Designed miniproteins, single chains. Designs and how they scored, part 55

Each design is a single chain, and the fold is of that chain. pLDDT is the mean over its residues in the fold that is shown.

## One batch from the design tools (miniprotein)

Design m2010
Fold by ESMFold2-Fast:
Structure m2010 (fold): chain A 112 residues (1-112)
Amino acid sequence: KDEVLDAVLAALGEELRRFAERYPPVLIKVTVEIDGTKALEATAVVPGYSLDDVVRTASAEAEGIIGGHKVKVRVEAGFRDPSVDVDGVTAALKEALEEALKRAEELIKQRS
């Protein structure tokens, strides 16, 4: 399970970095479940901002089998910009999570 979580976090960190370059959030919350148990919950707020700066939110969830384990990832992104395209951001976030799970499985296979 530790190898699965490490691979998921490495892939997710890369994909969320790319997401944040396109759609800069002020808040990101990540939840990772492995085999139906919460393995991680983490919240990051960009320095100089607070929860009160969040005007729009987008969230996405993706599921996959990583190293033989059922993994579910949920991400919530908070934005200060009231004009943000929530539908477009939500679609991009879901694609990022799906790519992260695909990459995590590839990382596990490379370590085998």
Scores: mean pLDDT 85

Design m2011
Fold by ESMFold2-Fast:
Structure m2011 (fold): chain A 85 residues (1-85)
Amino acid sequence: GAMAEEAKKKAKELFKKAQDYLTQARKEKDKKQSLELFKKGLDYFLQAVEVLASLGSKEEAEKKIKEAKELADQALKLFQDAADK
């Protein structure tokens, strides 16, 4: 229905914002600023996964959960690098 289609478009927009922030985080020279950008990217990514899960799109949600785990691993590495300074 129209509501499901609108929600899918919203999830797409949220994923795009997440990717933009994560790309900025990787290019940021300041570790603290990089972590803040990464947190914003992760937040948008989790919001997108929540939207997809609410639609019953389990296969799509599972793929995005896998991507979220990869992002979490990257965030942990950045956090460890920042904490050691």
Scores: mean pLDDT 74

Design m2012
Fold by ESMFold2-Fast:
Structure m2012 (fold): chain A 69 residues (1-69)
Amino acid sequence: MEHEEKGLEYLEKGDKEKAIEYFKKALEEDPTNSNAKAGLYILGEDISSYPATAPADKEIAERMKKIVE
């Protein structure tokens, strides 16, 4: 969970490399973390090896959209 929040923080700051690093760490801890998977997908990373998850939280998804649009 801590790595998920750090990934989101770096994504919001525009630090894509750090965001990818922390989202990957979050998925290493919990491969079902939908927010970390969404973050990696938005950043162009392959998430096909991770299991299906519930959709990302609406607020987090909205923040991610504002960053990548």
Scores: mean pLDDT 69

Design m2013
Fold by ESMFold2-Fast:
Structure m2013 (fold): chain A 56 residues (1-56)
Amino acid sequence: MTPVEKAVAFLESLRPGILDLPEERLRAMILAALPSLDEAQVAAALARAKELGLIA
């Protein structure tokens, strides 16, 4: 499982409570759970989550 896939799985586990959260808050939550991720990996995970309909 890639770091991006781990971040997406983390966001999926928090549904539905994350749908209305701003992107800055989602980024902070990902980094708190997975602090080894770089900014590009967090951005890729957020983009993937949007494609999957996990976030707005």
Scores: mean pLDDT 78

Design m2014
Fold by ESMFold2-Fast:
Structure m2014 (fold): chain A 71 residues (1-71)
Amino acid sequence: MDDMTDQQIVDNIAQMLQDRGQNQQAQQIVQDFNNGQITVSQASGIYLEIMGQTHSVQTSISNMNSIISSQ
């Protein structure tokens, strides 16, 4: 918590993307965050979107839509 700033979280996300060969996406996230265009939460969301293409991300979207539709 105290040892990791928003900048370090974004840098870690970029490092993970770079390790997977996603250099352009890593640069985009870092630049957008440094320019104040996105928050750390949005950077995390973009990372999960990229990684989630290989996971059941649709389940999370369906759950959100179900909650909205129920209320």
Scores: mean pLDDT 68

Design m2015
Fold by ESMFold2-Fast:
Structure m2015 (fold): chain A 84 residues (1-84)
Amino acid sequence: SLFLSPEEARRRGEELVANLEKAIKEGRYDVALTAAMIEATAFDILGHRDVAAELLRKVAEILEKHGDEETAKFYREQAERLAA
């Protein structure tokens, strides 16, 4: 099994957030958003639900910062579902 520690999950989440920020600045971020959702789902399945929620919350914050309020709302709602 691919075991993932909480610290390793957080590190991977931070890398995904950095990649998303870069992709948004380059004007192509659909792939980066899909990658973030896939990894958040993997973190949840592996028992790191809190890390998954934090990743999606950070994705929402970056999208809001760059003016994509509708997509940000979707990711914030997914983060809140995982944090419950």
Scores: mean pLDDT 80

Design m2016
Fold by ESMFold2-Fast:
Structure m2016 (fold): chain A 82 residues (1-82)
Amino acid sequence: MLEKIKELAEKYQKKYIETDDEESKYKILALRVAYKGALEGLSPEEIRERMIKALIENAGVSKEEAERIVKEIFEELGLEVP
């Protein structure tokens, strides 16, 4: 799990550096939260909730947009969306 999160974060960091894409910036933030949650041994549901909360509270993203971004990350990680 940790390795997949790290690899996906590196992919979006590269995209952000090359394209200045704001969505990649939000995905990087969400993936950093996911990595920390996975290190703490949190469940996928708890990790999802923390990622959504971080996007809303720290990035000012709407709840609907935060949920979409987190869903896409879970799908890219090959995880079931809770």
Scores: mean pLDDT 82

Design m2017
Fold by ESMFold2-Fast:
Structure m2017 (fold): chain A 67 residues (1-67)
Amino acid sequence: STLEEARELIKKAKELIEKGDIEGAREQLKRAQRLVGELANNGDYEAAAELVAEIQELKEEIRKAEE
């Protein structure tokens, strides 16, 4: 499902951040954001909001890790 795929991408992004692969993490988060848009379009607003929060937290970690 779209939700399962989005969660897996977020999980991969977190693992890439822990490994120091910031560019790889950014790419996974961009893919996850597209799937979040699909969830919202399908009416899965609660799941979309949850994933947006997780993506924003990981983006903040990337920002801090870069400088």
Scores: mean pLDDT 84

Design m2018
Fold by ESMFold2-Fast:
Structure m2018 (fold): chain A 110 residues (1-110)
Amino acid sequence: AAPRVTVSALSPARAKVKAGEDITFSVEVKVEGGDATVTVELYRAPEGSDEMELVAKSDPIELKAGETKTVTLTAKAPDKPGRYFYLARVTTDDGAEAVSAPAEVDVEEP
């Protein structure tokens, strides 16, 4: 059976940081219907942009059918102040995908 993957909202859903500071997000990944190897990618875009940039990526993680795992990803905040949206994309080795709801980050000057 082909595995299905689901992903939680990013935690925190809102953050306020200074330019260039590290931000750590956590996300829960669940696999159903079969075992899968998953990779979690963290994407970022400034408000008003459709261009998502890959800012962090997990190592491949082996999950058993019905297993849920919390994955943490750390990325450096942009050097340019502004509002940014972050999302997690989870992919399996079989090509299944899930995308989290966006998290909102206000980046302030140092």
Scores: mean pLDDT 87

Design m2019
Fold by ESMFold2-Fast:
Structure m2019 (fold): chain A 78 residues (1-78)
Amino acid sequence: SLESVADSSESAARYAKQGKTEEAARYSQAAAELARRSGLPEEIVKASQKAAEYAKQGDNEEAAKYSEEAARLAREAL
């Protein structure tokens, strides 16, 4: 659901800001998978996928940025 994607993305952003790369990667990957499976708007899916990609690369700053964008878009769609 949109709420689940927002919650997971917010958690991913929080962990990324704390430098907790493994947790940020897990939550951003969960958000991206949920957004894709739920058929959410392309902009939410893309933001979630970008967050997961950067988290996997260890780029916590970009991971946080895209996770926050995914969370914002998901909450606006609620």
Scores: mean pLDDT 84

Design m2020
Fold by ESMFold2-Fast:
Structure m2020 (fold): chain A 89 residues (1-89)
Amino acid sequence: DVEADAKETEELLERAIERLREGKSVAEIAREIARELGGTEEQAEAAALLAEYSKVELDEREKAATALGIAEYVLLEKLTKEDVLAAFK
């Protein structure tokens, strides 16, 4: 259901923006979104680690979208912390 998926994505983005305003890092938000999407604790930590390596100076919405995209990517590809470390050193 494309409409349901789009609404859930926008709700996750709004929550990520809220978390940024509360002072959470992109890594912390990526970890939390990965857990909310039903990821394992290892996938949540992989999402946080990938976000740490992806650090760039971004605006608030770009940071939120990056955190969501990283969490979704880690879950879709079933990445582990070792996979992220191998990619980024």
Scores: mean pLDDT 75

Design m2021
Fold by ESMFold2-Fast:
Order: C-alpha cells, then sequence, then structure tokens
Structure m2021 (fold): chain A 81 residues (1-81)
C-alpha cells in the first residue's frame, strides 16, 4: 500500500540522516574543543564534502526534513482513509 511505501521511505531517510547528525556533532565538538578527529573517521568525513561542517549540517537538515515529510504524508493518508 502507499502508506507502507511512505513509511519505508521515511525510515530510510531517517537512517540516512543519522550518520550526518553524528558527523555534525563530532565536527562541532572537534571545532569548539579542538579535539582531534579519529583517523578511522576521517575518510568518512572527507567523503561527506571535505569536512565542511556547514554543508554536512545542511545535508543532515534536508534528510531529516525528508524523513518528517514522508512520515507526515503517511499519517495524512492513514487519517484520510
Amino acid sequence: SAIKILLILGVISFLVSLPFWAAVLFITATSIFQWPVPSALAPYLVALLGLNPATILVLAAITSLLAVLFFFLAYKRAVAL
């Protein structure tokens, strides 16, 4: 059903947003407190737009908004039925 598809898309968008939020928190902590980024995490952050915290934050926000939008549309369809 369409509701199931919207819920699946919402879950996927939410799961995709989690690594971006983790990266934002880590970069913010390292920027404010000048803590070194672990070498194991560095390739992941480089793959996320060259360690630009503002761009990673924007991606985190967009993916989170998409997850909320899909869940909201699923809710609307469930209520409208």
Scores: mean pLDDT 70

Design m2022
Fold by ESMFold2-Fast:
Structure m2022 (fold): chain A 70 residues (1-70)
Amino acid sequence: MEAIAREAEERARAIARSLGAPEEVAERVGRLAGEAARAYAAGDEARAEALNAEALALLEPYAEAARAAA
């Protein structure tokens, strides 16, 4: 469980950095992804979905900028 949450956290941080997000945003997104992974493991899908939605909302400005630049 902890290893899976840590992997999700690191993957989310890497994605945020690849989109050009600041370090503070990357850290926040990683933390949310890790908490979402723990919520899924506990069977709390509603909480996991809410946490993932919050992480995606934080990344949306950077993802939109990347799409516009392409």
Scores: mean pLDDT 81

Design m2023
Fold by ESMFold2-Fast:
Structure m2023 (fold): chain A 64 residues (1-64)
Amino acid sequence: SLEREKALAKRSADGHAAWQAAQNEYDTLQAKLDAGEATPEDIARLKAAQAQVDAYNARLEANK
């Protein structure tokens, strides 16, 4: 139905926005790590952001 199609489209848009946010955080934290300024907390956040990006990419592969 149209309602279901709209819900799926919103879900896809929300997923893309979350991926973009995770990728931006990853890039920021990676730059900090490369500069030698990363704290252990920054490294943990970098690992979490990478896991989020990897999960989104795995989901795209599963849905093709």
Scores: mean pLDDT 78

Design m2024
Fold by ESMFold2-Fast:
Structure m2024 (fold): chain A 57 residues (1-57)
Amino acid sequence: GAEIEEIKKRIAELEKEIEELEARMPENPSLEEQIELGVLYLELAVLKVVLEKLEKE
């Protein structure tokens, strides 16, 4: 349904955002930069689990 399409779109956006952020990350990132990257990875992991659950139903 529409929800699966929206989740797939958000996953693609997050993967691109993470890639761009990692490419621009300094060798000594601030705690704030480390937290921002960690939050994006956590959101990506959660959405992938939700997508897998929805695709099995």
Scores: mean pLDDT 82

Design m2025
Fold by ESMFold2-Fast:
Structure m2025 (fold): chain A 81 residues (1-81)
Amino acid sequence: MEELKKEAEELIKKADEAVRNGDYKTSAEYFEKAAELYEKAGDYVNAARMYRGASTAYLMAGDKEKAEEFRKKADELIKKA
């Protein structure tokens, strides 16, 4: 599982870089992928955290529907953690 977490950490760094460059859509996609890796690793707390990151990034990108979807997914995972 450490390999999945390392891959997620690298994706988070790319998401943060995309945010700094104003590329919120790319940032959202990286947070979404990082969340999936944490979820696969059984790390629901970090998965929820990353889905919240994706939600915020999608909102900044103008994709309100995806932002709401990932916010809901994050809230559901936090309740299971």
Scores: mean pLDDT 84

Design m2026
Fold by ESMFold2-Fast:
Structure m2026 (fold): chain A 82 residues (1-82)
Amino acid sequence: MFEEALEELRELAEQIEDEEARERVLKLVDKAMEAAKKGDYETAIEYLSEASRLVAEHAEEELARRADRAGKRAVVQLLTAQ
């Protein structure tokens, strides 16, 4: 579930034209996935929030909206994990 949302966010991030911003977002998504796999959901949510902020700042409006939706779905899944 959260892995599916993270994969969607990664695919959307790859469409960011700014190469440096794209690389930073992809790195943050990878760090969020790593933190979640270690059970550090607080840190995973922080990385997802930063990734979402960078997408909103650097991506076109429609792409940013889609990425925000995917990121929020990932956060909800992490918050409901046991």
Scores: mean pLDDT 77

Design m2027
Fold by ESMFold2-Fast:
Structure m2027 (fold): chain A 51 residues (1-51)
Amino acid sequence: GSLPADVLVKAAEALLKEGRYDEAYSFAQEALKIDPNNEKAKKLLEEAKKR
């Protein structure tokens, strides 16, 4: 089943803090597919992309 966007956002944030940028990117992108207006997911995706 699909995870709620807020759960994916929290996972992406934790992965970024761990330096797992590819995984953080994947989770943030999935969150944006569920909730395209999620500003936190957009920020996390952009931050993961810079690596």
Scores: mean pLDDT 79

Design m2028
Fold by ESMFold2-Fast:
Structure m2028 (fold): chain A 90 residues (1-90)
Amino acid sequence: SVEELAKEAEELIKEKKLREALKKVGEIIDQGDYETALELAEKIYEEALKLNDLGSAALALRAQARAYKLLGKDEESKEYLKKAEELEAK
């Protein structure tokens, strides 16, 4: 269930296992809960920045861009994709 995936993602974030947490966020997006995916991806992004893990931060931004696109929020999707690409260019 999405609730179980969200709980697993929260625990993985606390353990700083950000790539595994991002996998759970992707599964939540595939289940159609874009709002929960956005909240979790934002938490992953903040933790990644705190850890200076720019790769995970960029992937979190890409997950947010995907969720925004699926919500029909094309401008937000483009903005988050641009932010991810800027991090990846560093």
Scores: mean pLDDT 90

Design m2029
Fold by ESMFold2-Fast:
Structure m2029 (fold): chain A 77 residues (1-77)
Amino acid sequence: MEKEIIEKAKEAYEKFKKRMELGQENLSEEAIKKNRELAEELLKQAIEYAKKGDYEKALKALKELEDIANGLAGVGA
């Protein structure tokens, strides 16, 4: 469980970075910066909660990170 959550969180964050790099977002620089800060914080939360064995909070952070990576959450969603 811990390893799976951490791997998925890293994959979601990499997917988010790819979307930003490809210029797929019609967002202001401020909105892009805010979404990046949110994604970084959610990645950190998913990893730290998974390490603590708090899988409920880890999975919640992972889902929010995946939603941002897919453009379903964050500024401009």
Scores: mean pLDDT 76

Design m2030
Fold by ESMFold2-Fast:
Structure m2030 (fold): chain A 60 residues (1-60)
Amino acid sequence: MSKEEIIELLKKALEGDEKALEKLAELLRKLSDEQREKVILLILEKRFDEAAELILKELE
């Protein structure tokens, strides 16, 4: 999954897309509790680039 794909996923999830929310939940389950909390805060602040980078770093 590319950084662009994750950013698009995060934007769709914030807009209430059910499939995007489901995929985001699956990605967040792969993160530690600490990293998951950081990603959620970044999404709420609309810092999608930084949120996507943290997700990619933890996934590999």
Scores: mean pLDDT 81

Design m2031
Fold by ESMFold2-Fast:
Structure m2031 (fold): chain A 68 residues (1-68)
Amino acid sequence: MEVLEVTLTIGTADDAAAVTEAARQLIDAARAAGRRAVLRVEVRSDGSAEGAAAGRAAAEAARAHEAA
């Protein structure tokens, strides 16, 4: 089966909505082409605990949309 890999790099919570929308469009395009989309999520830390937590929250939001 042909696979389309989608990589999301998220650094802040503000990125979550934009990244989630882009991921949705890529997943829908892959399915329309008869492919299975595989989501790879990368969380970028800014070196702070707060930044790391924000990045993880944004990654979770994007991943939830991929699963829907």
Scores: mean pLDDT 62

Design m2032
Fold by ESMFold2-Fast:
Structure m2032 (fold): chain A 73 residues (1-73)
Amino acid sequence: APSPEEVFERLLAELEAAVDAGDMDRARAIVREIAQLLEELRKTDPELYKKLKERFEEALKKITAKIQAQKAA
């Protein structure tokens, strides 16, 4: 079975692809899936949760900036 880190990285890649395609409904669904994965990790592996949460927050900053740039264009 894939590790939580592998699932997380796949979901991040899918999120970036959805944003690039302008598919905001898909992007929102993927954000919810990542949030659910992180909430499970908070209970089962708090150290991994901290690491992946920081990575997700950085990814969200990048994605938010990209969405705002696309809206302005």
Scores: mean pLDDT 81

Design m2033
Fold by ESMFold2-Fast:
Structure m2033 (fold): chain A 66 residues (1-66)
Amino acid sequence: MSDEELIKALEEATKAYEAGDVEKAVELFREAARKAGLSEEQIERVERLVREGNLDGAGALILARR
């Protein structure tokens, strides 16, 4: 999966969260993380960050931005 495809998936997931659909946002962030090659433990961390409202942290973990 390219970084541009990951960014687009993260934008869609963020829109779901902003619409109040937290469960859909979690599902979309988890799918993006899995497609990015994250481990099961990292995918669980992404879910926790999304549930805490830390979408920037979840996105950064998926994209490995530093």
Scores: mean pLDDT 79

Design m2034
Fold by ESMFold2-Fast:
Structure m2034 (fold): chain A 64 residues (1-64)
Amino acid sequence: SETQRRLDELRQQANEARRRGDEDTFNRVAAELADLRAEQMERDGDKEGADNMRHAAEVFRKKA
């Protein structure tokens, strides 16, 4: 799916940022990844998982 391809792309970007030690880029990408995971979890009926991912996204955004 388009969502799965976007998740894979963001996951690769996060790994690359981490390897470079680019914490700002890592935190921005990690927040976006967490938001997309939350949307997917909510579509799958996992509201608790979705809420946890949204919280994680906020934490990453505060660090960026």
Scores: mean pLDDT 85

Design m2035
Fold by ESMFold2-Fast:
Structure m2035 (fold): chain A 103 residues (1-103)
Amino acid sequence: GTLRAVLEIRVEGNIVTVVSRGPAARQAARAAAQALLKLGAKNVAIVTEGDTAVVVAEFDKPVSAEEVARAIAEELLKQGALSVRITEVGETTARVEAVFAAP
């Protein structure tokens, strides 16, 4: 079986918010937090509730939604996602979908 997560990315200047939803939401959120730290975020926080996790990251300068989405997609694959796709990229928003193997 597989577990899915959908990550909705929003960029507001130097603040990035990622809302991860689905059965793999917590796993995907941990990967997103790691990607944001690697991308140069100085602070990253994760808040989890059921099948939802919210990641908030602060940078010293503005970042693009496309740059954030690509970094997250790469980290999801490195952490064992079976498939990752970037389904939407705007100026300030992006969407990433990930599929993981069920344990």
Scores: mean pLDDT 88

Design m2036
Fold by ESMFold2-Fast:
Structure m2036 (fold): chain A 88 residues (1-88)
Amino acid sequence: MEKADEYFTKGVRAMAEGKYEEAAEYFEKALEYDPDDPATLYLLALAYEKLGKIEEAIKYYEKAAEAAEAQGDSEFAAALRKLIEKLK
């Protein structure tokens, strides 16, 4: 979906610039159009982690792992579960 891709790209740019609050806003907007995209869920979690919002980061890492597993990416799901364990 074009709108999801647009917001995702803006979020990635904001992450590269260290603008984590703006990145989170863009990734949330991308998820309004594609709520189960594992990459967007992961990057939103990473943005929250960079902001020190660890509970929100864990929530979205868990959603990203579930979405990745549902889409057949068990390797990415396993990597995310290991990351979650380090944050708890």
Scores: mean pLDDT 86

Design m2037
Fold by ESMFold2-Fast:
Structure m2037 (fold): chain A 97 residues (1-97)
Amino acid sequence: AALAAAEARAAEIEAELRAEGYTAVRSTRLYDAADELVGVLVWGETAAGETRARLLSPAGEVLGEGRGPSGELLDRVWAAWRADGPAGAAEALNAAA
């Protein structure tokens, strides 16, 4: 149930980003050390080099959203994820909103 909810919401966000002119729209599943799904990161990039990203809970709730220069936003999100998991990644995104 949780995975299906996150995937359905991710598909909606991907469609929204494409409609807004973002390209290279992608999602990735995030797993903890026990191989349990803890989130889904969805992002898109513009030709001008801007990235917009959203982090979803397994239930499809938006935990964080941000935008910024391509590479910089995702580098910050991945650094925060390595330090503090989903909570850190969500805070990094919300700080960049």
Scores: mean pLDDT 80

Design m2038
Fold by ESMFold2-Fast:
Structure m2038 (fold): chain A 65 residues (1-65)
Amino acid sequence: SRRELYEQAMELIRQGSEAERKGDLETAIEYYERAIELLKQIPGFGELLVKEAEEKIKQLREKLE
């Protein structure tokens, strides 16, 4: 269901934030990418959240330079 996809994506985002706080930026990116894959399966509402997660991945990749 859409709610299950949303809840799983939000849990992945939370795990990504936890990894980011620990300085594990590569692991954080992996969690955010997995969240995006789930959110893309939710039409409309999911697209809004995908943009936020993509922006976060961009920020983290810049830090890995």
Scores: mean pLDDT 83

Design m2039
Fold by ESMFold2-Fast:
Structure m2039 (fold): chain A 64 residues (1-64)
Amino acid sequence: MALEEIEGVLEKAREAAEKGDKQSAANYTVAAMLLAVGALLDGEITEEQFEEVKKRVREIEKEM
């Protein structure tokens, strides 16, 4: 399911941020957002699920 793939990428971004690997964390957050936009446009996730992904990305960015 597209949401599970996005969540997997977000977990990798969070782990990279916690390790101080800002470049990998940034790359994973960008990848998660691109996947989320594609999934929303294809009707694979809801608007509410897309908003949750954006919230997760912003929280990870604050930890960088």
Scores: mean pLDDT 83

Design m2040
Fold by ESMFold2-Fast:
Structure m2040 (fold): chain A 55 residues (1-55)
Amino acid sequence: MSEAERLLEELVELLSTRFSPEEVAGIRELAQGWVDARDEEMLEGLRELREHLRA
């Protein structure tokens, strides 16, 4: 499993504490597209979001 896939799973766990399952599913689907495209700018944004949610 890639770093980007692990990042996505960690974000989904964090988001699941704050958002509905439907909202989390929509965010996962959108972020999966960025992971598949290897969009480094978007992946960097996801890393920043993870750090923000961690706090």
Scores: mean pLDDT 77

Design m2041
Fold by ESMFold2-Fast:
Structure m2041 (fold): chain A 70 residues (1-70)
Amino acid sequence: VEELVAKANEKALEALKALEAGDKEKAKEYAKEAAKLLTQAMIEKYGEEYKEFIEKKGEEVLKEALEKIE
């Protein structure tokens, strides 16, 4: 879990750096990668019973983040 969270944080930082540089497309790509890694970490932590809930919430958060980047 810790390794997936660390990788997600790295991708989130890359997304922020890309956004600061004005590269919205790279920012979106890194944000999607960060969201995917974080979703996997949360499923591993809380278990498969919460998979659908975690995936749905992850998609909602990612959608809001991508809309703000656009």
Scores: mean pLDDT 76

Design m2042
Fold by ESMFold2-Fast:
Structure m2042 (fold): chain A 69 residues (1-69)
Amino acid sequence: AVAFVRREGAKLIERAREIGSEEAEREVRRLTEEAIQAAKDGDYLTALQLLAEAQRVVDEAERRRKEEE
């Protein structure tokens, strides 16, 4: 469902903002937009894969921030 993808994507964008990584926020937004488009096109597998990639971007940004501190 498109609503599910939007909700999960919004959480990931918010998390990227909390991390303070402008690069990660930008990439998470791009992946979330692509996931929403895939869901609208009925390609829910691709939408879920794009959300998983956005989650990886968030996790990597959190790790890098901790290494810088």
Scores: mean pLDDT 82

Design m2043
Fold by ESMFold2-Fast:
Structure m2043 (fold): chain A 78 residues (1-78)
Amino acid sequence: MSSLSPEEQAKKLIDLGNDYASQGNYEKAIEYYRKAAELAKDNPELKAEALDNLGSTLDDAGKKEEALEYFKKAVELL
């Protein structure tokens, strides 16, 4: 019964992920960015944004190797 498209839902989840990342809550930020990327599967630009933000948050959390894999996935969509 939500009138939001999957793309609009993905954008809201990216915003929520950004809020948690800004608070230093990287675990929740990562969770919301993953959900956003799944919803944005048919929008390469939006999916790339979610994956890039996921990578940046993983890098901030010290998971540099995992971050690089998500950055690579984001670039491959563009």
Scores: mean pLDDT 84

Design m2044
Fold by ESMFold2-Fast:
Structure m2044 (fold): chain A 82 residues (1-82)
Amino acid sequence: SAESYLNKGKEYFEKGDYRKAIDYYLKAIEIDPNNAEAWLNLGKVYEKLGMYSGAIWAYRRALQIDPNNEEAKKLLEEVEKK
């Protein structure tokens, strides 16, 4: 399920395996493209890797799905300054 892949992505993020975290977040998004949390977490991984364009893309998608997500707004604003 999308939730199962989201949770695996979080697990790999916590372990510092950012490549596997991305793979699992993308799998979650493939099943449920409206999962704002998966997009938000994908952006956080891209930012950890210095992939700021990828982070901006993912944070914008999270905000399109959930426009009132204060964390996504803040993270997008911070990464756009880089």
Scores: mean pLDDT 88

Design m2045
Fold by ESMFold2-Fast:
Structure m2045 (fold): chain A 99 residues (1-99)
Amino acid sequence: MSLLKKKAEEYEEKIKKDPNDVVAWNNLGDAYAELGELEKAIEYYKKALELDPNNAIAWANLGYTYAKMGELEKAKEYLKKALELDPNNVFAKRLLEEL
């Protein structure tokens, strides 16, 4: 937990210096998802997607986070978007098959 909080703070500082860093927004989402703060994770993944709507990784991570919240229809929608952008995304494909 303390390592993930330090990672989140590191990505927040990167975003303060460069608010267009799509990778930092996505990584901040990942850190909050691992901390169990799923609503914050969704907010940060959506910021990454506002900057780069073709980011298949962010779509897949958003879908996984909604699946963890029990929002299965939203999860399926976002995982399908990830696969539309990257048909070889094994994570998104496998998770969609398990829903």
Scores: mean pLDDT 86

Design m2046
Fold by ESMFold2-Fast:
Structure m2046 (fold): chain A 77 residues (1-77)
Amino acid sequence: MREVILHEAEAALYWMKAYIYKKLGDNEKAIESLEKAIEHLREAIRAAERAGDEESARIARERLRVAEEELEKLKKE
């Protein structure tokens, strides 16, 4: 559980950085920050799966889906 929380927190921080860079018009740094958020979400999923915490794994997978969708939109623009 602690590892899941730490990876979720890191993902949130990088997602916030991506948002700030997007608002500044720095799409390259926004993409890089969002890719790091995705990496931490994948680690949160792995940690939740190892712990048998299916609910936390499900939530992290949904967040990963949203992050990947946003990344593709940024790359398209």
Scores: mean pLDDT 83

